# Designs tried in a protein design run: designed miniproteins, single chains, continued (3). Part 9

Each design is a single chain, and the fold is of that chain. pLDDT is the mean over its residues in the fold that is shown.

## One batch from the design tools (miniprotein)

Design m8300
Fold by ESMFold2-Fast:
Structure m8300 (fold): chain A 73 residues (1-73)
Amino acid sequence: SVEELLKQVPELAAQLSDPDPAVRRAAAERIGELAREVGERILEPTLAALQAAGGDPDPAVRAAALRAIHEIL
């Protein structure tokens, strides 16, 4: 259900700040996947975290965050 998918959002948003860039990249990719299922409902709880990840030092994390934002918008 949409409710079960949205329960993942707070943990994924927190993982965008993880010390491991592989974890941050996977979190951004998962948020993008969820955006395809729940649409604009994911925007408000994730937008600030994804915008921050767009400035990440790791280029793969930046790319994943940008793709997630495009999936939402």
Scores: mean pLDDT 79

Design m8301
Fold by ESMFold2-Fast:
Structure m8301 (fold): chain A 60 residues (1-60)
Amino acid sequence: SLEEKVRELAEKYGLGLTDEEIKRIASVAEKLGLTDEQLEAILRGTAGASREVVLDAFGI
């Protein structure tokens, strides 16, 4: 699922996201129709390395 993918990537990149934030990001990604590759690119570096920048990128 997208939620599991977001959780895996958050752990991989040390983003420190809460369960609620992970669910919100997954919901936004699904709404935007993001591919797994686009989601990973955003979480990895296009949105920045900090938790706050990631949340901002998803409008959270």
Scores: mean pLDDT 73

Design m8302
Fold by ESMFold2-Fast:
Order: C-alpha cells, then sequence, then structure tokens
Structure m8302 (fold): chain A 70 residues (1-70)
C-alpha cells in the first residue's frame, strides 16, 4: 500500500520504526506538515509512542495519520 511504501522509505535502518525526524519528513511528503505546528506534531507523535521509546511502529504511524486526516 502507499502507507507501507511511505513508512519503508523513511525507515532508513529497516528496524520497523520511525524516529520523530523521519515522521516529520513523511508528513512533509504528504503535504500536511505545514498545516500543523511543530508542537502539534510532537504532541501527536508522543500520543502514539505508546512505549515511550522515541519511535513509532507502522501501526502507530497509521493511527497518527488517521487522526491528522480527520
Amino acid sequence: SFFEELFKKYDKNGDGTLTFEEFKAALDELGIRELHSDEEIEALFKKYDKDGDGTLTFDEFKAALAELAS
């Protein structure tokens, strides 16, 4: 799917997670980064970072994108 390709494009080390910077880059490619402040994007990232490890899994990434699309 498009989201799987987008996730893998920014998952540069292939560990199945995105860092905050990689997440922002993915949002920028989708054209939605500019619609939100850095603080809003950071709050969204932290909301879906359930383990507090500073990364998002693919499922957490999809959930975060679904919230922004609402």
Scores: mean pLDDT 80

Design m8303
Fold by ESMFold2-Fast:
Structure m8303 (fold): chain A 70 residues (1-70)
Amino acid sequence: DELEKKIEEIAEKIQEAFKNKDWETAYELIKEGLKLQSKLTAQREVTDEEIEELAEAILKEMKELAEEKE
């Protein structure tokens, strides 16, 4: 419950960072959210390196989606 609440708060902050085009803050928040999410759902340990790679991929996809709308 508390972990899910923290993930929701981070998701809201990520949306604000995207609205402000603050990609650096969005990247850090995505990494934090992924770390919390991996603790909830992953059946194995996820490394910091894997989280960084996934966060970079998500950020790139979100940037491409934002450009596509314009």
Scores: mean pLDDT 75

Design m8304
Fold by ESMFold2-Fast:
Structure m8304 (fold): chain A 80 residues (1-80)
Amino acid sequence: RPAVLVKPESEEIRELLERLAEVQERLAAARAAQEAELARMREAGVPKEELKAFARKALLEQLPLEVEILELAVKLTVLS
């Protein structure tokens, strides 16, 4: 196993940072998909009320990822 002499880092912090990056990437991908779908719906002539409903639903679907990011960020701050 590689031995590293990086004093500010720990294996726990490294794992949390890796998970944080992974969840952030997934959230970014979900947001990109949401923007693409909104653009498609607008071109299809979907009413503004439906566009707003879709945007709100997409934000709610993304909420678990945002919560996980916050939880990971809190763990990083309290472990540091």
Scores: mean pLDDT 78

Design m8305
Fold by ESMFold2-Fast:
Structure m8305 (fold): chain A 65 residues (1-65)
Amino acid sequence: MSLAEVARRTAEAARSLGHDEDFILRAIAMTAKALGLSDEDVEAIKNAPSTEEALRIVEEAERRR
């Protein structure tokens, strides 16, 4: 399972449980950090304007590896 897929599934699960977008963004950022993304990528995810943009940042970071 790719890092981007894990992050996407985490966001989907949090959303299905009724969590707000701020919580989902933090969950994505924590998942990315746990799976080895750089501090810069993790901060970009935390500051993303939307869950969609946060997931795009994860995909871009993983693709660059």
Scores: mean pLDDT 80

Design m8306
Fold by ESMFold2-Fast:
Structure m8306 (fold): chain A 60 residues (1-60)
Amino acid sequence: SAEVERLRAAAAGARAAEATLRALAAASSPTDRVGYEAGAARAAALAAEYEARADALAAA
């Protein structure tokens, strides 16, 4: 469905953001790293929520 496709696209975007923030964390000072790691964790959680919603709708 279009809704499942939108949720999977949103999840992919959140996973791309997670990857970018983890790369920034790895390249950053210890002070800046904490912020990027926190951002990556939030992006990962958001991606998991979109993935779970897409899977639930696809299974219905």
Scores: mean pLDDT 91

Design m8307
Fold by ESMFold2-Fast:
Structure m8307 (fold): chain A 59 residues (1-59)
Amino acid sequence: INAEAARRAAEAGDATAAATAGVEASKLSQNHELARKAAQAGADGDAEGAAEYAVEGEK
Protein backbone atom coordinates (compact mmCIF):
# COMPACT_ATOMS: atom_id res chain seq x y z
CA ILE A 1 0.00 0.00 0.00
CA ASN A 2 1.36 3.38 -1.02
CA ALA A 3 0.24 6.55 0.79
CA GLU A 4 2.06 8.54 -1.92
CA ALA A 5 -0.28 7.04 -4.53
CA ALA A 6 -3.27 8.13 -2.42
CA ARG A 7 -1.93 11.70 -2.27
CA ARG A 8 -1.45 11.73 -6.06
CA ALA A 9 -5.01 10.46 -6.56
CA ALA A 10 -6.30 13.27 -4.32
CA GLU A 11 -4.33 15.85 -6.34
CA ALA A 12 -6.02 14.50 -9.48
CA GLY A 13 -9.45 14.67 -7.78
CA ASP A 14 -9.92 10.89 -7.81
CA ALA A 15 -11.75 10.35 -4.53
CA THR A 16 -12.40 6.64 -5.25
CA ALA A 17 -8.71 5.84 -5.83
CA ALA A 18 -7.68 7.83 -2.75
CA ALA A 19 -10.29 6.05 -0.61
CA THR A 20 -9.22 2.62 -1.92
CA ALA A 21 -5.59 3.33 -0.98
CA GLY A 22 -6.70 4.55 2.46
CA VAL A 23 -8.73 1.41 3.16
CA GLU A 24 -5.83 -0.85 2.06
CA ALA A 25 -3.31 1.04 4.22
CA SER A 26 -5.65 0.74 7.23
CA LYS A 27 -6.03 -3.02 6.66
CA LEU A 28 -2.26 -3.49 7.06
CA SER A 29 -2.27 -1.56 10.35
CA GLN A 30 -5.57 -3.25 11.36
CA ASN A 31 -7.06 0.17 12.11
CA HIS A 32 -10.72 -0.53 11.41
CA GLU A 33 -11.91 3.00 12.26
CA LEU A 34 -9.36 4.61 9.93
CA ALA A 35 -10.41 2.30 7.09
CA ARG A 36 -14.05 3.25 7.66
CA LYS A 37 -13.22 6.98 7.63
CA ALA A 38 -11.25 6.62 4.38
CA ALA A 39 -14.15 4.79 2.72
CA GLN A 40 -16.65 7.40 3.92
CA ALA A 41 -14.48 10.27 2.65
CA GLY A 42 -14.34 8.58 -0.76
CA ALA A 43 -18.13 8.16 -0.81
CA ASP A 44 -18.52 11.87 0.03
CA GLY A 45 -16.15 12.85 -2.81
CA ASP A 46 -13.51 14.08 -0.35
CA ALA A 47 -10.36 12.93 -2.13
CA GLU A 48 -8.02 14.93 0.15
CA GLY A 49 -9.65 13.52 3.30
CA ALA A 50 -9.36 9.98 1.95
CA ALA A 51 -5.68 10.53 1.15
CA GLU A 52 -4.98 11.87 4.66
CA TYR A 53 -6.41 8.69 6.18
CA ALA A 54 -4.20 6.61 3.84
CA VAL A 55 -1.10 8.52 4.99
CA GLU A 56 -2.07 8.08 8.66
CA GLY A 57 -2.70 4.35 8.13
CA GLU A 58 0.89 3.87 6.89
CA LYS A 59 2.40 5.56 9.94
Scores: mean pLDDT 68

Design m8308
Fold by ESMFold2-Fast:
Structure m8308 (fold): chain A 67 residues (1-67)
Amino acid sequence: MTEEEKKLAIASYSLTEKETEEKFAKNPPSPEQQKFWEEIKKLLEENKPSEEEKKKVEELIAKEKAE
């Protein structure tokens, strides 16, 4: 993946963090899914996306939903 693609992927996970945690609280994930999400959280902490990167991901999601 390109550096830009990595940043957008991290920003995407950042936007869904609260929703994912809420979902896992109601429907506990498998141990493997939980570990994967914990790995993603570590990446988010180390590579916190900028507001600009978050806005780009929000625009992509909005466009996909509009289609």
Scores: mean pLDDT 67

Design m8309
Fold by ESMFold2-Fast:
Structure m8309 (fold): chain A 65 residues (1-65)
Amino acid sequence: MSASEIGKEALEVLMKAVETTTGEQSLQVASYYSKARDAIYAGNLEEAQKYLEKAKAILEEGEKK
């Protein structure tokens, strides 16, 4: 997956979290989004993907409640 694709998906996850989850969960997703962006900027796409997966897990947990 390209850096652009990971970045776009991370932004979509953040936007959905802000709209559908609690403030605490939205802040956690925002934290992982920032870490994913930093990893993309550093050229570490594997690390960026891991942070994206963590953000998705929090979003999924929030959507269940």
Scores: mean pLDDT 78

Design m8310
Fold by ESMFold2-Fast:
Structure m8310 (fold): chain A 71 residues (1-71)
Amino acid sequence: SRQENLELVRKTSKFTKEVMEKTKEELKKLRELAKKALEAGDKKKAEEYLQKARDIVEKTEAEMQRKKEEE
């Protein structure tokens, strides 16, 4: 974020939406990969994909909170 005030009000809303959409896409991909791994009988890989999904949710929440705190 190279601007702070005027642009950030719009950017915060837009960034939040973009981050949520990107996170949804990544979560869907990870769920699909976990599903394919389960169908292939690879429970360990499925768990790794689900763990990555949880980590993404946690990081996304932290990033969104951080962005809101930037003025």
Scores: mean pLDDT 70

Design m8311
Fold by ESMFold2-Fast:
Formats: structure tokens, sequence, C-alpha cells
Structure m8311 (fold): chain A 80 residues (1-80)
């Protein structure tokens, strides 16, 4: 749980500072950590990562970062 909270915090800071590519990478790492804590949510986590990658391929890095962070926060709440 602590590692996931720290990854989300770092991703949000990167997003606020306009470091969108770093925010995406940190957000994906957070989703992966959340999937380790919530194996039953693995398919949802994979689906979100694929959408994030799609946004990145379209050059929509800010939206990709926002999506990754939002999903990681949702998974953190489910992980307690």
Amino acid sequence: AKELKELIKKAKKALEEGRYEEAVKLGIKAIKKAADLLPERLLEAIGTILRVIGLVLDGRYKEAAELAIERAEELLKLAE
C-alpha cells in the first residue's frame, strides 16, 4: 500500500509540473502495483494500461497520465 501511495504522489507531482511522459510511466507503475494487491482486478488494470498506451500513441500524454493516475487512485481505495 505505501509503495502504491508514493507512486501515485510522484505521478501527480510530475503531472502538475508538466512532465507528462514521466507521469504516464509512474501512473502505469502504480496500476501494476495495484494489480499485485488486487489480482481480481487484473483484467481491468490491463484494459486501463492498453487505453493509456493508445492515448500515448496519439500524442495525448496529459490525458494518458490523468487516466493512469485516476485508475491507480481507484484501485488504491479498493486495496484499503
Scores: mean pLDDT 83

Design m8312
Fold by ESMFold2-Fast:
Structure m8312 (fold): chain A 62 residues (1-62)
Amino acid sequence: MTKLEIAKELIEKAVEILKKYGYTDDQEVLDRAIANLRETLKELGIPDEEIDKLIAEFKEKV
């Protein structure tokens, strides 16, 4: 399993959780989720350019 595959799974799970609990319209929850995802992806060693693409995908899926 690549770091990028793990990153995509994390984003998919975050989207699923936010939709399940109805937080997609809560900007404070979304901003915190984005901040936490950026930090986690950085710790995994994902390049900043790829993190930006993954966060853009997250925003479109929410």
Scores: mean pLDDT 80

Design m8313
Fold by ESMFold2-Fast:
Structure m8313 (fold): chain A 58 residues (1-58)
Amino acid sequence: MEDIEALKSPDPEVQVEAARRLAETGDPRYREALVELLKTSPDPRVQDAAARALGRIL
């Protein structure tokens, strides 16, 4: 899935947009990828986006 590849982008802005798009699907299959992004990203902007996305998938 294209948006999962974008979560691994070196650009934090691309990672934020990808997390938002995955959140809009509401699909629990993306939960693990978003948790991984939240734990591995050093960027607080990306961490915030991943946390918001997880809140929508819960």
Scores: mean pLDDT 76

Design m8314
Fold by ESMFold2-Fast:
Structure m8314 (fold): chain A 67 residues (1-67)
Amino acid sequence: MEEIRREAYREAARLLRRAGNSRAAEIAERLARGEEVPEPQTLEEEIEEGIALIVVGVELLVLLRES
């Protein structure tokens, strides 16, 4: 489970970075490294975190379905 989760984070980070969303990519990269994501302090930060988590969730669901 943890290995699949880490893979989902890494894939999400790669996709977000290629899409040009550097802030959301950074959040996904932190999750892939096992780092804590700081609590968003602004609405914009909350939106970026939401985008990162949605992409991670989709990748995790895909990996779990294929496993």
Scores: mean pLDDT 75

Design m8315
Fold by ESMFold2-Fast:
Structure m8315 (fold): chain A 110 residues (1-110)
Amino acid sequence: AYSPATLAALREAAEALEEGAARVREAVERGDVRGAAEALRETAEELERVAERLEPHDPELAETLRLIAEEARRAAEEALRTGDLEPARRMAEFLEELAATLRADVARAE
């Protein structure tokens, strides 16, 4: 079972992923290339902040969040370069799936 502090950190990570996914998805659904790129960059910055707080509790997940932040920045650059929102849409789906996985892990730990 996880410590209360670790569970709190995992919940914070899940919330950041959920909020990031929602913002990216909203921009993609509107066809807003600039908005999607901005949402992806803001999500990357938040995931890096969450990773720093998570590192003492789960360094492996912290590193995973940093890699996701880098991929989100690449998706933002791709959207601005090509006008293609498909990479942003796939990123939102991935963030949602990872958040659901973390929520399930937290629920099992109670």
Scores: mean pLDDT 87

Design m8316
Fold by ESMFold2-Fast:
Structure m8316 (fold): chain A 72 residues (1-72)
Amino acid sequence: SEYRRLALEAVEALAAGDWEAARAAARRIAELMGAPELEEEFLALAEEEARLIAGLPPEEIAELIARAREAL
């Protein structure tokens, strides 16, 4: 569940154009997984997820993220 929360934070940051926040979240995920060298991999996964939702209205993106957090 902690991983899911950090992954959502990274996607949320990328959707807002905040690359610094997205990288910080990816770094926390990598540290949580015991693999700090995978920061770029987790950032790339978040970028792919953000790209998949990029065509949605902001309200729908917010609802999707809220629903995903509720499921944690």
Scores: mean pLDDT 75

Design m8317
Fold by ESMFold2-Fast:
Structure m8317 (fold): chain A 96 residues (1-96)
Amino acid sequence: KAEALREAAEKLREAARLAEEAARAGEEERLRLLREAARLAKEAGDALAKVIGESKAAALTAGLQLLLVEAAIDPSLAAEVAEVFRRLAEELEAEA
């Protein structure tokens, strides 16, 4: 349990860092960073599935990926999306 929560938190922190970088990047680099963040969000969800089950993990992953898509459309949202990912990582670390 604790190991899976720490793994998910680590991946979400890295996704948050990439989303924060995307807020300051040009369009091409922003899309690349957000795509990588989406991959990390999926990996975090896969780790979290071991604790909360597949259906809840899939719903969380879908929500996180939707936020990244919104940041790709509106770059002004990228910093707020990064903060959501960072807070979730902190919450998971506290439960580990």
Scores: mean pLDDT 84

Design m8318
Fold by ESMFold2-Fast:
Structure m8318 (fold): chain A 89 residues (1-89)
Amino acid sequence: SAREEALELVEEAREILVRAGVPEEEAEAVREAAEKAVDALVAGDRRKGAVYLTAALLLAIGAGLDYGKEEAAREAQRKVIEAADVAEA
């Protein structure tokens, strides 16, 4: 399903951050916001989806800046955006 495919991409984003050395709690915050975005988009709530997507992207880049992992954060952002695109299909 679109939700299952999107959530796999969200988990990949979390794994990218953790593997790069971002603390698990920070990576989990990104995953939680991205999952809320996916769930909203699958339900057809595009405004709520956009709000949570924005939150997930800001949390990812914020963690990248805080822990010196900007490249990993940008890769995680790409996975979160791909998850949103899959959820909207």
Scores: mean pLDDT 90

Design m8319
Fold by ESMFold2-Fast:
Structure m8319 (fold): chain A 80 residues (1-80)
Amino acid sequence: KKELAERNLESAEELIRLAEEELPHLKEMSPAEQTGLLMRLMAAIVDAELAAKLDPSLKERAEELIKRAEELLKEAKELL
């Protein structure tokens, strides 16, 4: 279903955007807030993967989002 795939991709984009805004403050966050940021990035990867499975035409865009989320996860782990 294309609408569901598009929604999953939009969800991934929003989760990544929120994580990018939170990342500069990661060291000032509580352990629970830090875990929340990591969980949002993992959720973004799952949402992007689901979007590609539901609509293969979105695969390239989904792969870009997955790469971006993985890079943010790496940065977050390096800051902790």
Scores: mean pLDDT 83

Design m8320
Fold by ESMFold2-Fast:
Structure m8320 (fold): chain A 69 residues (1-69)
Amino acid sequence: SSTLEEIEKKLKEIIDLSKNGQIEEAKKLMEEVMKEYGVSGDDVEKAAVLAVLKGYRAGAEYLLKLKEK
């Protein structure tokens, strides 16, 4: 699958884990995203907020643009 689709899937999983109270699993997935895409935890958190407000695609696009900088 495309990088954008993978980021979208991971953001959804982070949000779902957080909603279910699985905070340590959510943190581990955030760290994986940070390492894979070269972004900070704050960047992933902002992407998750954007995903909730505008949809998972918007959050994924935000992270992908950051990787290109």
Scores: mean pLDDT 82

Design m8321
Fold by ESMFold2-Fast:
Structure m8321 (fold): chain A 69 residues (1-69)
Amino acid sequence: KKEEMKEKALELVKETVEYFIKNSVASLETVRRFIEKVIQRVEDNLGKEYAEKVREFAEKLLKEREKEL
């Protein structure tokens, strides 16, 4: 049960991160700062493994956004 809840939480966090990166009108610096804060919360609540999965996902999306600028 706890592992299933962590996987569901990871999915929701990824959706939130993707939405923020794609739809935010803030500067890339502000977006990165927000994402780092989200990653820290994931590490604190779900552990380093889940935080790393969020970081890899966010880095991919941030690189894609940078190429559009």
Scores: mean pLDDT 79

Design m8322
Fold by ESMFold2-Fast:
Structure m8322 (fold): chain A 81 residues (1-81)
Amino acid sequence: DEEFERKLQEIRDRLKELAERIEALEPESEEAQELLLEGAKLQAEGNLLVVEKEGKLDLEEVKKKIEEELKKLEEEVEKLK
């Protein structure tokens, strides 16, 4: 499935680029946090694509990514108060 391989490669390339950008930043920077969140979303998208292709759902990985995203959002909301 050429389309499936293309989509996976695109996600991997984007994740690699994000990882490189994150490594160049200070860990506590807002930009690093934003890139980490974007990376988590891309990784979840890739995981869902693979699960859909295999005909099964990895709920544990999906839940973990959602929990990470929610934690970051809660931390940012707390800082705004």
Scores: mean pLDDT 70

Design m8323
Fold by ESMFold2-Fast:
Structure m8323 (fold): chain A 89 residues (1-89)
Amino acid sequence: EAEELKEEAERLLREADELSKRAAEAYDAGDYEKAIELLEKVREIAERVLELAEKLEEKDPETAELFREAAEYAIKLAEQKIAELEKKM
């Protein structure tokens, strides 16, 4: 169970990373709506990582803290970028 939670969290963080790259590509192309949609997906995925970190805390608190920090950072960054893009629209 703990190992499965770690694998899922790692998979989700990799997915969020790829979506963030695609959001940057959409931004460079001037497709601000697509960039926002991709960043919203990043936030949703990061929120799921927070839930997994909470479940993992009892069994592996050190790894849970790392996933929580990564997810909180991803959420904050996505929200900041969305706000910036909304000003350009």
Scores: mean pLDDT 86

Design m8324
Fold by ESMFold2-Fast:
Structure m8324 (fold): chain A 71 residues (1-71)
Amino acid sequence: MDEEVLLALGEIYLGIANFLREKGDKEGAIESYKKAIELFEEARRRSTDPQVRADAEKLIEDAKKKLEEIK
């Protein structure tokens, strides 16, 4: 399913962003968090499954919080 692939890709970018943040690559971390958020927002938009939408929304909030912390 396209929305499941979008969630999986978003989680990969979220992991990359967390790794780059730990290494002090602020610019790379910001770009990866933004990409993760875009993918999670697209997954939420496409899915009619309440669980997928809830998971995406939580991941968006988590990624946005981490992005605000790094700025």
Scores: mean pLDDT 83

Design m8325
Fold by ESMFold2-Fast:
Structure m8325 (fold): chain A 57 residues (1-57)
Amino acid sequence: SLSEEERKVLAAIQELKRKNDKVTVEEIAQKLGLSKEEVERILNKLIEKGYIKNPDE
């Protein structure tokens, strides 16, 4: 199951994607008021759980 932080990051990604905006760590961090490091940590957990794809795979 997803944590609250993981759900917020996933929702932010989907919103940026719908707006044809760039989905970057910086944009997600700015949108959610989180640090870049916190966003990267959460993104890694979402990749591990299969909710998003690693672009380098």
Scores: mean pLDDT 77

Design m8327
Fold by ESMFold2-Fast:
Structure m8327 (fold): chain A 77 residues (1-77)
Amino acid sequence: LEEELVAIALAVPGVKSARAGRSPLGIFIVIDAESLEAAQAAYDAIRAHPLAPNAVGVAMGEDKEGAWILVLVEDPE
C-alpha cells in the first residue's frame, strides 16, 4: 500500500519526490512538488484511491524551492 501511494503521487505532473512511512496512526506520505497546485493534485490522486478514502491532508506549505504536503492515511483497523 505504501509503495502504491508513493507511485500515485510520483505520477502527478510537478511532483518532485514522495516518500511514505508507517506511524501508530497509519501511513504518512510526504510529497515535495514544484507548486501548491501540484501538491494539491497529488493529494487528490491519493484520496481517490479505493484503499485510501480516509486520507487527510495534515499540513501543506510553500517555500522558495516549491511546495510540500503531508498526507495521513489512517489505518482501517
Scores: mean pLDDT 74

Design m8328
Fold by ESMFold2-Fast:
Structure m8328 (fold): chain A 57 residues (1-57)
Amino acid sequence: GEKKKELLRLIGEILRLIGEKFEIEQSDLPEEEKKKKLEEIEKKIEELKKKIDELFG
């Protein structure tokens, strides 16, 4: 159904964001810039987790 397709899409998005987080942590960017980018990614992951909860609530 629709919910299964949306769940897989949201999981895929979370996995991509985790990959981006790993790349930022491994980069030679300034620590202040890393912190800001990591905080933005964590916020997006939390928003996606809430959407997954909404699909099954």
Scores: mean pLDDT 84

Design m8329
Fold by ESMFold2-Fast:
Structure m8329 (fold): chain A 65 residues (1-65)
Amino acid sequence: SEREKIDERLLSFYKETDPELAKRVEEAIKEAKETGDYSKAVSRIIGEVLLRIGEELEPWLRERG
């Protein structure tokens, strides 16, 4: 259940920060539980989360950094 614990922590964090992203992560976790392919789902979620964060951070980093 190490994967599940990591996924739950990420989901909890994103529910507070980005509820739309949290919902997407939750759906991917559910799909992973059904298929048993957690590593693939986690990699996809991480990639999508990083892209989203990068897009949101880049404009305000330019303004404030």
Scores: mean pLDDT 67

Design m8330
Fold by ESMFold2-Fast:
Structure m8330 (fold): chain A 69 residues (1-69)
Amino acid sequence: GSMARQKEVEELVEEAERRGAELAVQGRYADAADILRKTAEEVRKLGDEERAERLLRSAEQALALAGQQ
């Protein structure tokens, strides 16, 4: 992919991980999972399947923690 697209993916991933972590610290695991999952969809649309999968794994972890509440 182009360097511009790679940078866009990187910024989306960093923002989602930051927001997800902030919500997780507040015990809002379901909201964290939602943000991570939505960002994974956008990243996949940009053609980066590997980073989308990594975001989905983070979302699954957050969702598992939500299920423990």
Scores: mean pLDDT 84

Design m8331
Fold by ESMFold2-Fast:
Order: structure tokens, then C-alpha cells, then sequence
Structure m8331 (fold): chain A 67 residues (1-67)
């Protein structure tokens, strides 16, 4: 899977939990706020790392941790 595809999938999965819209083209270097439970700020590097390690399940685990 390309880095661009990984970023697009992470953006799609997190769209339901974000206070702000995401643009896949400016994903890098941004900090995002998760809106589920406790509002946690996550970096683009954390999102990409979670997706690379465990795919969608990794991103979902990161979101669940913010609860």
C-alpha cells in the first residue's frame, strides 16, 4: 500500500471522530483533535504509524484510547 493510500484510509476512518475536516494533501505535519470521549490531539505521524502497524484496527485502537 502506498503512503498516499494509507493517509487517505486514515483520513476516512477518523472523519467520524474529528472536530475539523481533513484534507489528505495536507495531512503531513498537522495535529488533529479526536471528538470521541476525551478530546485528544493526535499527530499525523501517530495516525500513519498506527495504520502502518495494524491497518484500520490500529487507527480504531488510537481512537478508542481517546475515549
Amino acid sequence: MSQEEANARAVELLARHLASPLDARDFSGKTYTLVAGNRREVSSAELVGAFAASGAAGVEALVAEAE
Scores: mean pLDDT 59

Design m8332
Fold by ESMFold2-Fast:
Order: structure tokens, then sequence, then C-alpha cells
Structure m8332 (fold): chain A 93 residues (1-93)
């Protein structure tokens, strides 16, 4: 459920950015990070799932850095890559 909640928040962050709502996007990005971190604890003994969750968190961090730089297009691309890796984590779980 934590992986599914993270994917939901990542998708909502992209929708917020497409609507020009950076504040809502930042809130959803934070909620996604919390759920990805909780998923890492839940699946700590599953190396493949943890590797994909780590990649999702790395892309989420790159998206936050892009937003701080004002690069909304790059932020959306990194959020999409975070979703891809979160989905791979779910398949491995």
Amino acid sequence: SHIEEAIKHLEEAIAALQAGDVEAAAKHAGEAAENLTAAKEEYEDNKETVEHLNKALEHLQEAVEALLAGDVESAIEHLQKAIENAKKAKEAA
C-alpha cells in the first residue's frame, strides 16, 4: 500500500505542476517521499524492491532540485521516472 500511495502522490504532483500549482506539487512530492521511505522499511529484505525504491527516491530528489531551479519540464520528467521505478518496485515486491 505504501508503494501505491507513493505512485498516487507522484501522479498528483505531476498534475499539480501541469496546472501551475507548485505548492500542491511540493506537498504531494513530500507525501510520495514519506511513502517511498516507509516502503523501503516494509520491504527491507527484498533487495530488488529496495533498489527500485532507491531509484524512485533519487528521481524524486532530482525533481525537487529542478523545481528549486525553476525547471518545471525537468521536474515532470524526473517525477515520471520516479513513477516508473516505483511501479518496478511494486512488481518485485
Scores: mean pLDDT 89

Design m8333
Fold by ESMFold2-Fast:
Structure m8333 (fold): chain A 85 residues (1-85)
Amino acid sequence: PPELLKRLQELSDKFDEAAENDVDISEYEKIKEEIKELLEEAKDNPELSTAAQGLLDRVEAEILYKQSQEEASEFLRRLMEEVLK
């Protein structure tokens, strides 16, 4: 299914663009869901499944990193709000 390979490439490109533009976690979660859908469709193609899983792992790592940064940023924002008042 060349259509599935094309979708995987499009999702990989979309992830790279999202990382370059420092988008919100919600955008990474949308990409993650699209990759999960692709994995279900690619179940009969081990090469595509392996590649899609690799991309999913990378997206999940970015989500965890962004969550950690947002928690730290919110903590600092609250501290600054208290200090400046």
Scores: mean pLDDT 80

Design m8334
Fold by ESMFold2-Fast:
Structure m8334 (fold): chain A 85 residues (1-85)
Amino acid sequence: LEEAKELLEKGKKALEEGKYEEALELYDKAIEILKKEDPNSFLLAEALGNKAAAYLKLGKDEEAEKLILEASKIEKAGIKKEAES
């Protein structure tokens, strides 16, 4: 999980720097780890949402929408009660 968190943080930094393709690669690696180790976690939902944000920056709205829907399903499954703020 530490590796997935580091990849997610590096992806966010790449996204902030306008390196959208690099951010997508980093998020993909984080997503693969999280799907195996913690498939219903906030981290997975966050990684999917951040990947969607990178696609939106690249003008790939349909790809972004698919990821947002996947993130929403994971959030509802794993965090519905405990993480509502």
Scores: mean pLDDT 76

Design m8335
Fold by ESMFold2-Fast:
Structure m8335 (fold): chain A 66 residues (1-66)
Amino acid sequence: SLEEEIKELEAKAEKGDAEAQFKLALIYMLRGEYEKALEYAEQAYSLDRTPQIVALIKNAEFALAV
């Protein structure tokens, strides 16, 4: 299930896996959970500063702007 996949990704993210952190950020963006998406995207960015991660951070920040 998606919930099982999320738990596996969370375990990897806690070990500092930037790819797992990025995938979690994408999942939470798709779920509309923008604060969690931003948290994981920022963690991924601290380890791997790719344009895709920067774009995800900007999109999450924009979604949270009121």
Scores: mean pLDDT 85

Design m8336
Fold by ESMFold2-Fast:
Structure m8336 (fold): chain A 63 residues (1-63)
Amino acid sequence: SLEEELKRLENYSEEELQAVVLGAESELSIHPDDKEAWYLLAAAYELLGKHEEAKEALERAKK
Protein backbone atom coordinates (compact mmCIF):
# COMPACT_ATOMS: atom_id res chain seq x y z
CA SER A 1 0.00 0.00 0.00
CA LEU A 2 1.02 3.65 -0.29
CA GLU A 3 1.25 4.00 3.53
CA GLU A 4 3.57 0.97 3.86
CA GLU A 5 5.90 2.32 1.12
CA LEU A 6 5.88 5.83 2.67
CA LYS A 7 7.00 4.32 6.02
CA ARG A 8 9.69 2.25 4.28
CA LEU A 9 11.10 5.27 2.40
CA GLU A 10 10.66 8.01 5.09
CA ASN A 11 14.39 8.09 6.01
CA TYR A 12 15.65 7.96 2.40
CA SER A 13 17.70 10.86 1.05
CA GLU A 14 16.59 12.77 -2.07
CA GLU A 15 19.26 10.87 -4.09
CA GLU A 16 18.00 7.51 -2.74
CA LEU A 17 14.38 8.48 -3.55
CA GLN A 18 15.42 9.41 -7.12
CA ALA A 19 17.07 5.97 -7.44
CA VAL A 20 13.80 4.35 -6.23
CA VAL A 21 11.88 6.29 -8.94
CA LEU A 22 14.28 5.04 -11.65
CA GLY A 23 14.10 1.45 -10.36
CA ALA A 24 10.28 1.48 -10.18
CA GLU A 25 10.04 3.01 -13.69
CA SER A 26 12.40 0.31 -15.02
CA GLU A 27 10.29 -2.47 -13.41
CA LEU A 28 7.04 -0.93 -14.75
CA SER A 29 8.49 -0.78 -18.30
CA ILE A 30 8.74 -4.61 -18.11
CA HIS A 31 5.68 -5.33 -15.88
CA PRO A 32 3.19 -2.41 -16.21
CA ASP A 33 0.59 -4.32 -14.11
CA ASP A 34 2.89 -4.48 -11.04
CA LYS A 35 0.70 -2.67 -8.49
CA GLU A 36 3.44 -2.82 -5.83
CA ALA A 37 5.83 -0.97 -8.16
CA TRP A 38 3.13 1.70 -8.78
CA TYR A 39 2.71 2.15 -4.99
CA LEU A 40 6.50 2.41 -4.61
CA LEU A 41 6.66 5.03 -7.40
CA ALA A 42 3.77 7.00 -5.83
CA ALA A 43 5.45 7.00 -2.38
CA ALA A 44 8.83 8.10 -3.79
CA TYR A 45 7.23 10.93 -5.80
CA GLU A 46 5.22 12.07 -2.74
CA LEU A 47 8.39 12.27 -0.60
CA LEU A 48 10.15 14.18 -3.42
CA GLY A 49 7.30 16.74 -3.36
CA LYS A 50 6.02 15.66 -6.80
CA HIS A 51 2.42 15.42 -5.67
CA GLU A 52 0.76 15.32 -9.12
CA GLU A 53 3.06 12.51 -10.36
CA ALA A 54 2.44 10.66 -7.06
CA LYS A 55 -1.34 10.94 -7.61
CA GLU A 56 -1.07 9.57 -11.17
CA ALA A 57 1.04 6.60 -10.00
CA LEU A 58 -1.44 5.91 -7.18
CA GLU A 59 -4.38 5.90 -9.64
CA ARG A 60 -2.52 3.30 -11.76
CA ALA A 61 -1.87 1.17 -8.65
CA LYS A 62 -5.65 1.07 -7.93
CA LYS A 63 -6.57 -0.28 -11.40
Scores: mean pLDDT 86

Design m8337
Fold by ESMFold2-Fast:
Structure m8337 (fold): chain A 64 residues (1-64)
Amino acid sequence: MLSLGEAREGLREAQRLVDEGRLKEAWRKIAELVEKAVASGDPEVLALVSRGAGELYRRIREQL
């Protein structure tokens, strides 16, 4: 089950991948985090991952 701490770490890793220009890997990592957040059923984890994924997706799109 994805914890709040694990969600924060995963988003930080995805952000690092975006900063490195590794957009495909970043997209895959974000997708995995979203799936795990949905599976967790934790509203705090869902809110954190949804917000973080949205911001990272916007950054990826700006680099295309």
Scores: mean pLDDT 82

